# Designed miniproteins, single chains, continued (4), part 61

Each design is a single chain, and the fold is of that chain. pLDDT is the mean over its residues in the fold that is shown.

## One batch from the design tools (miniprotein)

Design m14236
Fold by ESMFold2-Fast:
Structure m14236 (fold): chain A 102 residues (1-102)
Amino acid sequence: ELEEFKKWLLEMFEKSERNVEAGKYYNKGLEALSKGDYETAIEYFKKAIEIDPNFAEAYLNLGKAYEKMGKYDEAIKWYQKAIDLGNEEAKENLERVKKKKE
């Protein structure tokens, strides 16, 4: 129990640190996205994903940035990653982009 608890605490602390660092880049990506700077947004969202590969929201917004650029194949790829990580909003976005490409 003590060793299990120590491992759990370490994992929570590491997850919290990664969440803070990844969140910093994610927020910079959101700011760039809101300003229409899609290439800068993509760079920041990719940085967030490098720090936290399970950051479903970062994959979702990476897909949104590519969609705004008309890069529908890339948007589909990143929305699929967001869905794989449990992001339900990405399913609606994926279906929309597929219809735009067709």
Scores: mean pLDDT 84

Design m14237
Fold by ESMFold2-Fast:
Structure m14237 (fold): chain A 80 residues (1-80)
Amino acid sequence: KEEIRRAAEEAAKLIRAGDYDGALETALRGLEPVLATLPVEKQIGLKLRVIGIILEAELFGDYEAGAERVRRLLEEVAEE
């Protein structure tokens, strides 16, 4: 759980820095332990949710909202 929380904080910082590729990579790496426990359909769904949040932050330029949304998603996953 702590690895996911650290990945959430790091991904949020990368979004604020404009490093969307780094943010996506960091978030997906942090989620690896949870993804390994999920069926393929749920793995795809979770990955698409992360991609959507980061892409929306890049396209609309609302970096703080994007950073907060990715942090919240990973924290919610860490609590499940």
Scores: mean pLDDT 80

Design m14238
Fold by ESMFold2-Fast:
Structure m14238 (fold): chain A 52 residues (1-52)
Amino acid sequence: SREEAIARVKELSRRIHELALSGAPAEEVARLQAELAAYLREHGLPSEAAVF
């Protein structure tokens, strides 16, 4: 459902944020952010769903 997809997006966004805070390579973080953006497009979700 849309609600479930939004919840997953928020969880992924939090994980990406945690990786960035833990000093993960910037390229790794960028790849995950690109994957998140693709997921948003695939499910027709607004970019605001990923804002935290």
Scores: mean pLDDT 74

Design m14239
Fold by ESMFold2-Fast:
Structure m14239 (fold): chain A 60 residues (1-60)
Amino acid sequence: SKKIEELRKEMDEEFARMDELTAQARAAGHYTMEQVFAIAEETLRFIHKFMEIKGLEKEE
């Protein structure tokens, strides 16, 4: 399904962004509140997309 492929691509992009933010925080030796909120927002978006994919897979 094209929709599943698009969601998987978006999840990969979310993962890359989270990985980058985590690496930056690790290099700095601390997390800022802005970084914590950004990671939390990306995590919620990731979960929502994961649930959408699982819903679409169940229909197939």
Scores: mean pLDDT 76

Design m14240
Fold by ESMFold2-Fast:
Structure m14240 (fold): chain A 70 residues (1-70)
Amino acid sequence: MEEARRVREAAGLAAEGYLLTRDPDPEKQAEGKRLIEKAVELSPLAQRVIDALERAEERGEWVPVDLPPL
């Protein structure tokens, strides 16, 4: 199913991009921003992944929790 696959791809890109923007390397930060941009372009649900990762950081967790449903 195209939609489910696209959402999963967008979620993966958003998560990877978010983590890269946390890196002190400006090249990795730029790559992270590009991945987030692509994720949002693929699916608006990518923002929910970013929100979930921000909440995980707020709780001091290193693993993503509360990922959006596919």
Scores: mean pLDDT 71

Design m14241
Fold by ESMFold2-Fast:
Formats: structure tokens, C-alpha cells, sequence
Structure m14241 (fold): chain A 87 residues (1-87)
């Protein structure tokens, strides 16, 4: 399903960000662009430019827009990341 594809791409993007794998972030961005997931493209672009606050906010917008069933722990993790990088 589209929700499953978006969820898998968010998970892959978060893993790539956590490991500093910028080549993988670019690959995920290209996949998101081909599939028309514009909010996820913006998230990847923000991570690549070092704007982590805007990147995580774009992830949250993607989750909300597509009603992705993300577990509460993952949501808290994203909110914690925003808080850390916003300081």
C-alpha cells in the first residue's frame, strides 16, 4: 500500500540519518521524488543541507498527511530529535 511504502521510506531515511549515510539519503530522496512523496523529498533535502529541525518537521508532516500508523515511541523519538536540534 502507499502508506506501507511511505512508512518503509521514513524508516530507511531515519536509519540513514542516524548512521550519517548521506549517499543513502540521496537514494531515498530520489525514490521519494519518483513516487511523488514531496514532503519526504523536502525532509531528505533538509537533512542533506543540515537543517535537521525542518527535516524532522517534514517527517511529521508526512506522517500526518498520509495517516501513517507510526508507533508512539517513534513519534516521541522524532519530537525529541526536534527538541535537541532546535537548541
Amino acid sequence: SRQQQIYDMIRQLMTAVGSGDFDRIRQIRDQAQRRGFDDLVRAADYFLSGDYVSAYQSIMRTIQRYQIPVDPGSIRGIQAAISVFQR
Scores: mean pLDDT 81

Design m14242
Fold by ESMFold2-Fast:
Structure m14242 (fold): chain A 55 residues (1-55)
Amino acid sequence: GSAAAREALARRTLASARRALADGDVPAGQMALKELRELGEEEAAAEVERLLSTV
């Protein structure tokens, strides 16, 4: 896809991960981390990894 589509997907994935981890859903957070890494979105992946370390 285009760079804009990838960025939009990464933003939605990060937002979903934040909500899931706020609810204690660690498996959903881990899935989002994997997806962000596969997209090459390193900053968003690092944010999810940091959030996972606080649950």
Scores: mean pLDDT 81

Design m14243
Fold by ESMFold2-Fast:
Structure m14243 (fold): chain A 61 residues (1-61)
Amino acid sequence: SAAAVAEAERLLAEAKELARQGRLEDAHRMGTRAVLLLQEAGLDERALAAAKELREVIQSA
């Protein structure tokens, strides 16, 4: 589970950076992978928070 959290955090950080660069399709793909990884790990609250953060960054880009 700790490894899954670390990987999801890495993917989410990459997704946010891609979104800030205007690479919205790549950002959505990476961010979706992060959210799914957290859901598979049973971290539903963390997955929801990650999805909201991704949405906000993409919508502000």
Scores: mean pLDDT 82

Design m14244
Fold by ESMFold2-Fast:
Structure m14244 (fold): chain A 88 residues (1-88)
Amino acid sequence: DVDKAALQNDVEKLRELAEKDPNNAETWLQLGNVLYSQGKYEEAKEYFEKAIEIEETAETYYNLGVALSKLGKKEEAEEYFKKAKELE
C-alpha cells in the first residue's frame, strides 16, 4: 500500500511536468517507467511511444520493447529491441 501510494505520487508529479513541457522526452520516458513498475503495460507503452516521437533513444526503444513483450506482442518487441541495439 505504501509503495503503491509513492508510485502514484510520482506519476502525478511527472504528469504535471509533462503538461508544462510536453516536448521533454525524458519526462514521458519516466512516466512510462513508473507505470511499467506498476504493471500498467499499456499505459507505459503509450508514454514510451510519446518519448520516441520527441527523441529516439536506445533506452526508450528498449523499454517500449519490454512493455510490448509483457503485453504478448513478441514480434513488435523484437523489432524495437533491434532498433535499440542499432542506436547503441
Scores: mean pLDDT 82

Design m14245
Fold by ESMFold2-Fast:
Formats: sequence, structure tokens, C-alpha cells
Structure m14245 (fold): chain A 67 residues (1-67)
Amino acid sequence: ATEEELRETARRAADLIAQSLVDAGVPKEEADRLRERFLADFDAGTPIDEVLVKAGEEARRLLERVA
């Protein structure tokens, strides 16, 4: 895949994660911050597995706050 295709895939993944958080009751502003950080880490060249782990941990923390 091209760098553009990889970034578009990352963007769609980040959008899906953020929307799922909002649907679960997380405030949109917090979900959007997770999305922005996901893409910033990806754009900075962080390995995708680390980006996904970090996003998963943050998502888990956000879900705990609304439970």
C-alpha cells in the first residue's frame, strides 16, 4: 500500500474508534482528542502496533469514566 492509502486507512480506523466511543457515551470532545492523538502518533512514525495499543488503553480509560 502507498503512504496515502495507509494514512487513509489509519484515519478511517481512528474515525471508527471515536464514533464507537461517542456511541458508548464518551463525550465527543474526548473521543475527538483520542482520534487526533492517534493520527498524530501515526504521522510521527510511531509503529502501528504501539499506536493501536496506546489508543486501546486511552479508549478503555474513557469508557471507565462514563461507566
Scores: mean pLDDT 81

Design m14246
Fold by ESMFold2-Fast:
Structure m14246 (fold): chain A 67 residues (1-67)
Amino acid sequence: MKKVKINAKIGDKIEAKKGTLYIVTGVDPSKYILKDENGKPLAQAYTKEGIAFLPKKDGIYTIEKKG
């Protein structure tokens, strides 16, 4: 499985491909959430490097501040 690290901040958009593992670095996992193109929150694993997620479809994913 392909693994990609992305340095990102709150408000950034990530263009992601199905089946690639992404690790989002540079943001505090307690302060943000990843959403798909429809605004649905994604299941995420928290790591020491950041948030890891595996997209189920190609698309644009948004980093949003937790309310």
Scores: mean pLDDT 75

Design m14247
Fold by ESMFold2-Fast:
Parts: sequence; structure tokens; C-alpha cells
Structure m14247 (fold): chain A 115 residues (1-115)
Amino acid sequence: LQSSLHKAMSEDEIRALIRNAERLLKEAERYFEQGDISKSASKLSSAGILLSTVLNSSTDPEIIKKAEELIKRGKELSVKTVKEKASKKSLEFIVNNPYATEELKKAAKEALEKL
């Protein structure tokens, strides 16, 4: 009964999600360098959704390792954005956001202390 409710994603579909997430992450990094923080954040959010789907659908250690590498890269860009580009209002929003990671909240608090 439980297995009939869970449809396994194919390995090809999972690999396509990783490729699309990597492309979105590269676009996010490009927008960050251009100073377009809104577009950068949008691309990071889209990549995060795809990578979350990969981690929930795959048990392949190679695929999991690649997804975790891309997630780490996205988190590093998010922290860098908070430290270098975020306004006081944006930092306060992150600190009070229950869906933000503890690492991102800590980075936002540290950035606020330097203002």
C-alpha cells in the first residue's frame, strides 16, 4: 500500500533536475556579480526547489553528493549576498523569517551588528 503511493523518479529525470539546478545556480551567481540581487535570489530559490526534489527522490550516493555540493554553493552565495549586498530592512526580514536557515539568520545578525 505505501509503495503504491510513492512513484520513484527515473535516474534520467533526477539527472535532468541536477543539470537544471546547476544552470540556475550559475545564473544566480552571474546576477549577483551584476548587482541584480532580486534575480539572483529568484534563481537560487528555483535551484533549491529542484535540489530538494532530488534529495527526496534519490538514494544514489553520487547524485546525493552532487546535490549537496550545489546546495552548499547556493548557501555560500546566500550568505555572501546577506553580508555584502543586503539592506538593513532585508537583514531584519531574514532574522525574523521562520523559514530561513540558522546559518543565514546568523549571517544577517552579524551584518546588522556592522551597520
Scores: mean pLDDT 77

Design m14249
Fold by ESMFold2-Fast:
Structure m14249 (fold): chain A 63 residues (1-63)
Amino acid sequence: SPVEKAVKRAKEGGERFAKEVEEKLGLPASFEVTAEEGGILKVKTTIGDLVLETEFDGAEYAG
């Protein structure tokens, strides 16, 4: 489904982001993507002690 493709792309992007944060800032980073009802993607980003939660429309990210 389009949502499954969006989740896969987001996870791949998140892995690259976490690696770049560790290389440039020396901080532990993690990226978690969860599919919610209505095709919304919930993204949880952790950088050291900072936790950010954001929501995206998965259909807009699935080309």
Scores: mean pLDDT 74

Design m14250
Fold by ESMFold2-Fast:
Structure m14250 (fold): chain A 77 residues (1-77)
Amino acid sequence: SKEEELEVLEKRLNGEKVDPNEAPEFNGGDPRAWYELGLHYEKKGELEKAAKAYELALQLDPRFEEAREKLEEVKRK
């Protein structure tokens, strides 16, 4: 599910080990998934982690306008 994907990304962002066999369909290559993880961190008030997730989305897709806008909002705090 989408929530399971976000949990895997959260572990990756925090430097935690993720067993490849637990999530073989996911490899961190989806910019939208990183963007949604950023939104998740913003809801928790963890703006530094949100910024990092948005930066990773932009590394995968530099033309991801929504991620760029969110990153700029978080950096202006």
Scores: mean pLDDT 72

Design m14251
Fold by ESMFold2-Fast:
Structure m14251 (fold): chain A 60 residues (1-60)
Amino acid sequence: MAEELTQGALEFAEIMLSSGASKEVVLKAVRREAEEAVRDGLLTEEQAKEIIERVEKHLE
């Protein structure tokens, strides 16, 4: 579900940051995961955009 994927993306971002990944690397990974989820029919393009925006705000 979209909410589970959003929470998963935020948790993944936190884990990557805690492991020493840069904000740039984290954002790139989240964008890739979101694109794959849209391709696989798990997310709409709009939902993927919202997830990416939430991660960007979290990284700020």
Scores: mean pLDDT 78

Design m14252
Fold by ESMFold2-Fast:
Structure m14252 (fold): chain A 73 residues (1-73)
Amino acid sequence: MKYTEEGVRALLEGDYEKAVEYFEKALAEDPNNVEAYYYLGLALKKLGKYEEAKEYFEKALALDPSLEAAKKL
């Protein structure tokens, strides 16, 4: 929970590298954290790492297919 919150804060501040670090820590604590996979994908996309971002979005959708309706890209 705290790492996901810190990651979202870093993402909003434009610190995408720090956001990635926090979301990776969130996933280390809970490998089924759909929110962390989704935001990690967003942070990677902001860094221009589109292929890596796609993999994390696919992982989030595999864990919760209903995210298809909320997925922007």
Scores: mean pLDDT 78

Design m14253
Fold by ESMFold2-Fast:
Structure m14253 (fold): chain A 58 residues (1-58)
Amino acid sequence: SAEDLLKQAEELRKKAEELRKEAAKEKDPFVKDILLGMAALLEGMAAYLEKKAEELLK
């Protein structure tokens, strides 16, 4: 359902926020880049799910 997709998207965005906060504290540039890359991937997945939910609500 659209509600399930939006809930999943919200959980992905919360996880991405946690990863960005972890990256801000990280001193190793390699690990920092990995954390930021993972956050960007999760944000992209959330955006896709949000778009699909909007299509279902029309």
Scores: mean pLDDT 88

Design m14254
Fold by ESMFold2-Fast:
Structure m14254 (fold): chain A 100 residues (1-100)
Amino acid sequence: SEEALRLTREAIELAKEALKALVEGDVEKAKELLKEALEKAREALELAEPGSPIALAAETVAAGAEAALKAIEEGKTHVAASVLGISIAAAEFYVEEAER
């Protein structure tokens, strides 16, 4: 779905902005951006064909955002940044596959 791809790309961009905020020490901005990324990723998942590259990308961003938020709550900002970085890279790979 074109809409699912658009929402997934928006979620990835929000996750990238959250990672930048987290690296810069702006934890509150990172949390808000992660919540927005999670909402967009969940919307994309509802619209995506199950098992498609778009669905895998959206699921990866959602899982990464949830894990990053939990790590932040536990004071583990380095874990949050690592998990988020890996999730962004994997999601971008799946989006690229969706365009083939």
Scores: mean pLDDT 89

Design m14255
Fold by ESMFold2-Fast:
Structure m14255 (fold): chain A 118 residues (1-118)
Amino acid sequence: MLVRGATPEAQRAAEEAAEEMERIHEEIDDPAERQRRIQDLAGALTARLAAAGIARATVMALTEEGKLIGLYLAATAEEALEEYLRLRREHPDAHILIFAGDPEAAAELQRLLAEAEA
């Protein structure tokens, strides 16, 4: 599992979030419920960190069972896209998700993803 943040503060937040996600995976037996809880946590974390100016997006890679493979707290939409594309190449069977911290970051990520897939 690779857990990274774009800054030292984002790195600490990513490590704390990964520990909470591992606990959710251990406590919840239903894979769908685990994935939902982990995604809810990632979305809430990303919004909180964006409001604080620490990170703008989260990139997360999960197995089909909802086990965390990788987590990256990105300072920019471009950094998030680079990590997303890297994870897709390294883990083609994984579910890779991007969470935007705010509507502006969401719009920028949508545009960048459309350009990268063209």
Scores: mean pLDDT 80

Design m14256
Fold by ESMFold2-Fast:
Structure m14256 (fold): chain A 118 residues (1-118)
Amino acid sequence: GAKVVESGGGTVASGGSLTLTGKVSGLDFSNSVISWWREAPGKPGVGIASISADGKKVSYAPEVEGRATISVDHSNGTAYLNLSNLQPEDTAVYYNVVSSGKENVLAFGEGAQVTVLA
């Protein structure tokens, strides 16, 4: 089955930046929508960034627009989320979510913890 391993989390000061990485295996990226979701303490999980299988359609949630960039390396099975100008409200566990309609698969890993200090 599909497997996702997120990395690149950590503790950063307000205004800082981090690049999160999702390593994906057991799935063909050409058939997959790649998205990033986050779950903040006491709040439901929300999608924040998405990229289509061909890389041509990209979307961001309003709260991260202008501060987040999603990209994928299809040859290497890797998804990236670059986050800039991080604020304490960005503190959450971040998940790389991979969805393939052709393979009927939805997969994500254990997540990457991001902590932003005031």
Scores: mean pLDDT 85

Design m14257
Fold by ESMFold2-Fast:
Structure m14257 (fold): chain A 89 residues (1-89)
Amino acid sequence: DVVELLERAIEAAKKGDIEEAIRLAEEARKQILDLLKKETDEEARRLLQSALGLVEAAIEALKKGDIETAIRLLEEARRLAVEAERLLK
């Protein structure tokens, strides 16, 4: 579940477990890419594409030590992933 992976990545980043936060964010990125290959709802696809961009930006922020920026980006990505899941149900 993308939302659960993003929540875990946010918690890892808040605890200073940057390596774990990056790993979890990369897992979320892979799951979003897999969802985009199967998803036919155009609105859900747009939300997932936006979440993907935010997750990729968050990974770069984590690698550069911009932890507060990374947390904000991951929280926004989680919000978009929740909205996408609502459209898929």
Scores: mean pLDDT 87

Design m14258
Fold by ESMFold2-Fast:
Structure m14258 (fold): chain A 85 residues (1-85)
Amino acid sequence: SKKEEEERKKKIEEAIKELEELLEKLKEKYKTAKELPAVVKEALAAMAEGKAVGADISEDELTEDEKVAAQVEMAKILLEKLKEL
């Protein structure tokens, strides 16, 4: 049981680091996004696993720049949730 708990914590820490890296990449991209970058698509997939906290935003008719900005906010929310675990 204790080993399983430590493995879970390690995986959570790794997921947090990956999301922090994704968020930094999204901040870089959102200033000059011509198309939705792969990093943003990966953040969307991660948000889908986090059950819909940002799904409603991505369904609205937004400009490309606004979509990227929304993805940054979605990734930030997911990152904060993971830090609370």
Scores: mean pLDDT 58

Design m14259
Fold by ESMFold2-Fast:
Structure m14259 (fold): chain A 57 residues (1-57)
Amino acid sequence: AEELAEEVRRRLLELGVDEEEAERIAKGVQQMAELMGVERARQLADREIAEVEAEMA
């Protein structure tokens, strides 16, 4: 869970997302992983990152 949240935060920062926004999303992913499992949280995080990448491209 922690590793996934850190990875998501780092990826969002690389895409140019604000530090505050990246931390908010990473925290949400951490909470999701704890509630529904790391694999499901990973899928949702990948979807969110793909949307951000498309918006910023």
Scores: mean pLDDT 77

Design m14260
Fold by ESMFold2-Fast:
Structure m14260 (fold): chain A 85 residues (1-85)
Amino acid sequence: GEGQKAVLKLLRGEKVSKEEIIKALEWILKVEKNEKVREELEKALEALKKGDIEAAIKHLEKALEHETNGLIKKVLEQIIKNLKE
């Protein structure tokens, strides 16, 4: 799906659009089992859809603090980097 494609681009260190970031986060939410990570990702997704990039970064950084899956950590780090550029 489009979310999986966006995740692969992020893992390759590619610059992605805001729309691709939203699709990547929606895909991560479908596979994420940690409730604290899910809560912060849902807040980040809401902030992105409202155009509040600063709030989105804050919630993504909080999600990263609770994430234990190394592959998802790398994706979240790349999303944060893309949003700060």
Scores: mean pLDDT 88

Design m14261
Fold by ESMFold2-Fast:
Structure m14261 (fold): chain A 63 residues (1-63)
Amino acid sequence: MLSEEEFDAEVEVALVLMLYGINLANKESIEETIKTLERFKKRLKSPEAQKVADEIIEELKAK
């Protein structure tokens, strides 16, 4: 069974991945996708979700 903290972290990670997928589907530029993720990251409470957002941002910046 997931703890409440683990559940909240999984939900926030799923939201980060969903937001990234939506930006890809809308053919948003890499720069706009990074800005969107950085803004969304400020609203995340889970350190795990913040790390996932950071990893995606760094991967996009490496392009």
Scores: mean pLDDT 75

Design m14262
Fold by ESMFold2-Fast:
Structure m14262 (fold): chain A 86 residues (1-86)
Amino acid sequence: MLTPEQKEKEMENVKKLLRDVIERAEKLLNSDKPVSPREILALRFAVAVAEATVDLLGYTSPEVEELIKKARELIDELEKRYEEQK
């Protein structure tokens, strides 16, 4: 079982990953360049890894839940943008 110190470190890694996903997704949404399916897939996999890590840790925080929600909403907007550029 993970120690409290290990869980805290992993939770900080989850927050960093989610913030990176959000920043990348926002940058893509504000770009004039077409969104690639590979970029969307990479962001979706990063969020899935974050969610799986939270499940493994056996606890969550309101901050992490809000970051996951925001990341998922931005990815949905990117998928909509991709469909519009087909």
Scores: mean pLDDT 81

Design m14264
Fold by ESMFold2-Fast:
Structure m14264 (fold): chain A 56 residues (1-56)
Amino acid sequence: MAEASDRAMEIRKIANKAATELKLSPDVIGEIIQQALDEGWSLEELEKKLEEEAKK
């Protein structure tokens, strides 16, 4: 297997930071990441969505 995308690696980094810095649950992070993959969101859009969830 070869690394398919820099985006996939950055998504994992953002998810880890959301768990540690924003204290989001893994379920919420996973749901948002799945939508980002399905919709082809940018890394900035993904970060914005995670921050919005943390504010709720």
Scores: mean pLDDT 74

Design m14265
Fold by ESMFold2-Fast:
Structure m14265 (fold): chain A 111 residues (1-111)
Amino acid sequence: SKEEIKEEILRLQEEALGLLEELRALLERYAPELVPLVDRIIELNREIIEAIKKEDFEKAKELVLEALLLLSELQARLREVITDPEVLARLEALLARISEINVRILELLES
């Protein structure tokens, strides 16, 4: 049902926000120049939550697509900025989890 899909998306968004806050804390230490980019992604995720609560699923889909583009930009910039392969692997693993959640949200919005 639409209500079950809405509840699942909100749970996934809460998980994504937690992972984004964890990513932000690591970026403050290892790549502080990328913190403004993750802050933009966090704000988009808050806007997605608001759109879902208002049942504006078309707006939510547009915002998720924008978040996925910014996550791709962040991934490319991590590879340019982080020289420690262990730190890079840790940050990329966290980013991959966040991206996977956003892809799942997009799939649910299109169902």
Scores: mean pLDDT 89

Design m14267
Fold by ESMFold2-Fast:
Structure m14267 (fold): chain A 86 residues (1-86)
Amino acid sequence: MTPRERKILEGEELLALAHMYNALAELYLSKNEPEKAIEAAEKAKRLAEEALRLLKEYGAPEESIKEAEEAKKRAEELLKKAKEMK
């Protein structure tokens, strides 16, 4: 694996984790646990931002970049919703 391919894979792995934390935030919102939802959404946002940085820097496919941007936007929406529940 080239150094570039390894960094794209790292970005894709971070994106997968961002999706997992977004799902966890949605689950906590459904359970009326806004504080846990905030923690999960903040983690998802950071992971999506780091994934997006790596994917853009190393020239990942446009589809992967868009998926990371959507994951970040979803995390921001979930974070706002969780804060409004408090």
Scores: mean pLDDT 88

Design m14268
Fold by ESMFold2-Fast:
Structure m14268 (fold): chain A 88 residues (1-88)
Amino acid sequence: MELEKIANSKDQSARGLVLKAVANALLGKLEEAWKNMVEAAKQLDPGVAGAILSPVAAAILARSQGNEDLARKYAEKALELAKKYLGL
């Protein structure tokens, strides 16, 4: 329920796009997760983008390989770094 609400958010800020990328990755909507990640990268400082979006990409890859536990761990890392750099 909460993940679907985040995934369907109209928030186009860098913060909103990172949260939507993580939510879509966890929901298995991998194309949408990649799209949100790419849009977030356009709004972030390159160093911050690398730090946050690398674990997002890893979560998408793990989910695509059927490894839901690994995808969740990388999603949690992405959220931890988003809190540190974006004040979530």
Scores: mean pLDDT 82

Design m14269
Fold by ESMFold2-Fast:
Structure m14269 (fold): chain A 84 residues (1-84)
Amino acid sequence: MREAALELAVLALESAAAALEAGDFEGAVATLRRTADTLAAEGFDELAARLRALADEVARLAAAGDAEGALALVRAALAETRAA
């Protein structure tokens, strides 16, 4: 996987975490989905699938009122992506 794809994923995860901290669940989900679509178009299918799965889980937790769980998932994904 290219460093540029990982950097794009990191930026999207940082943006999503900031949006969730501000209570903007729609913005967080939209950012993750848009970045996943971009990565898929560039052939980074595994990273794209991970971001889509994360976006779907964040949307599910937000619908259930679990803002803390949504933020924790994004922060965990950010830590894992930075360690890659």
Scores: mean pLDDT 84

Design m14270
Fold by ESMFold2-Fast:
Structure m14270 (fold): chain A 67 residues (1-67)
Amino acid sequence: MEAEELYEKGKEYYERGKLVEAEEYYSKAYELLVKELGKDHPKAKEVFENLVKVGVEVLEEAVKKVT
């Protein structure tokens, strides 16, 4: 499944500390999962939780730099 490949890519980037790239791949995986399975599907919810977590980390780093 294409979404599964994107999700695995996102996890690889997250493990390497590449938060922006991880967010991009999680976002792409989530969009495909919502299209194919619907946003209420457990897989879509799992990817969304990881997307939100990474997004918060990216925003925290951006805020620290501005402050």
Scores: mean pLDDT 78

Design m14271
Fold by ESMFold2-Fast:
Structure m14271 (fold): chain A 103 residues (1-103)
Amino acid sequence: SPLERLEELYKKAVEDIKTASKEEIIPLVRKYADEALKLMEEIAKTPEQKALLEGTRAAVDRHLARLEALYKEGKPIEEIKNEALDLLDTLYAGGRRIVEAEE
């Protein structure tokens, strides 16, 4: 169930980013990152899972900072979307690792 929820969230986020206007990209990424991290918080029970969650948060923060810099610099929409998709991939990979660490 948690993995299926993460997969559905990821698929929806990817579709929304691919069809987004330039000004919608960062708000959508923040929305989906918040939702995914909240799901991961519900799953993360062990010290190992909590460490994986904190590592995922740190990686997402780095991608988000880069995404905001690209937007502020007026980079092409394709470059901004690619960075947003990399952020979503990082979120989904982190969520999977947390689920896989649970028996």
Scores: mean pLDDT 88

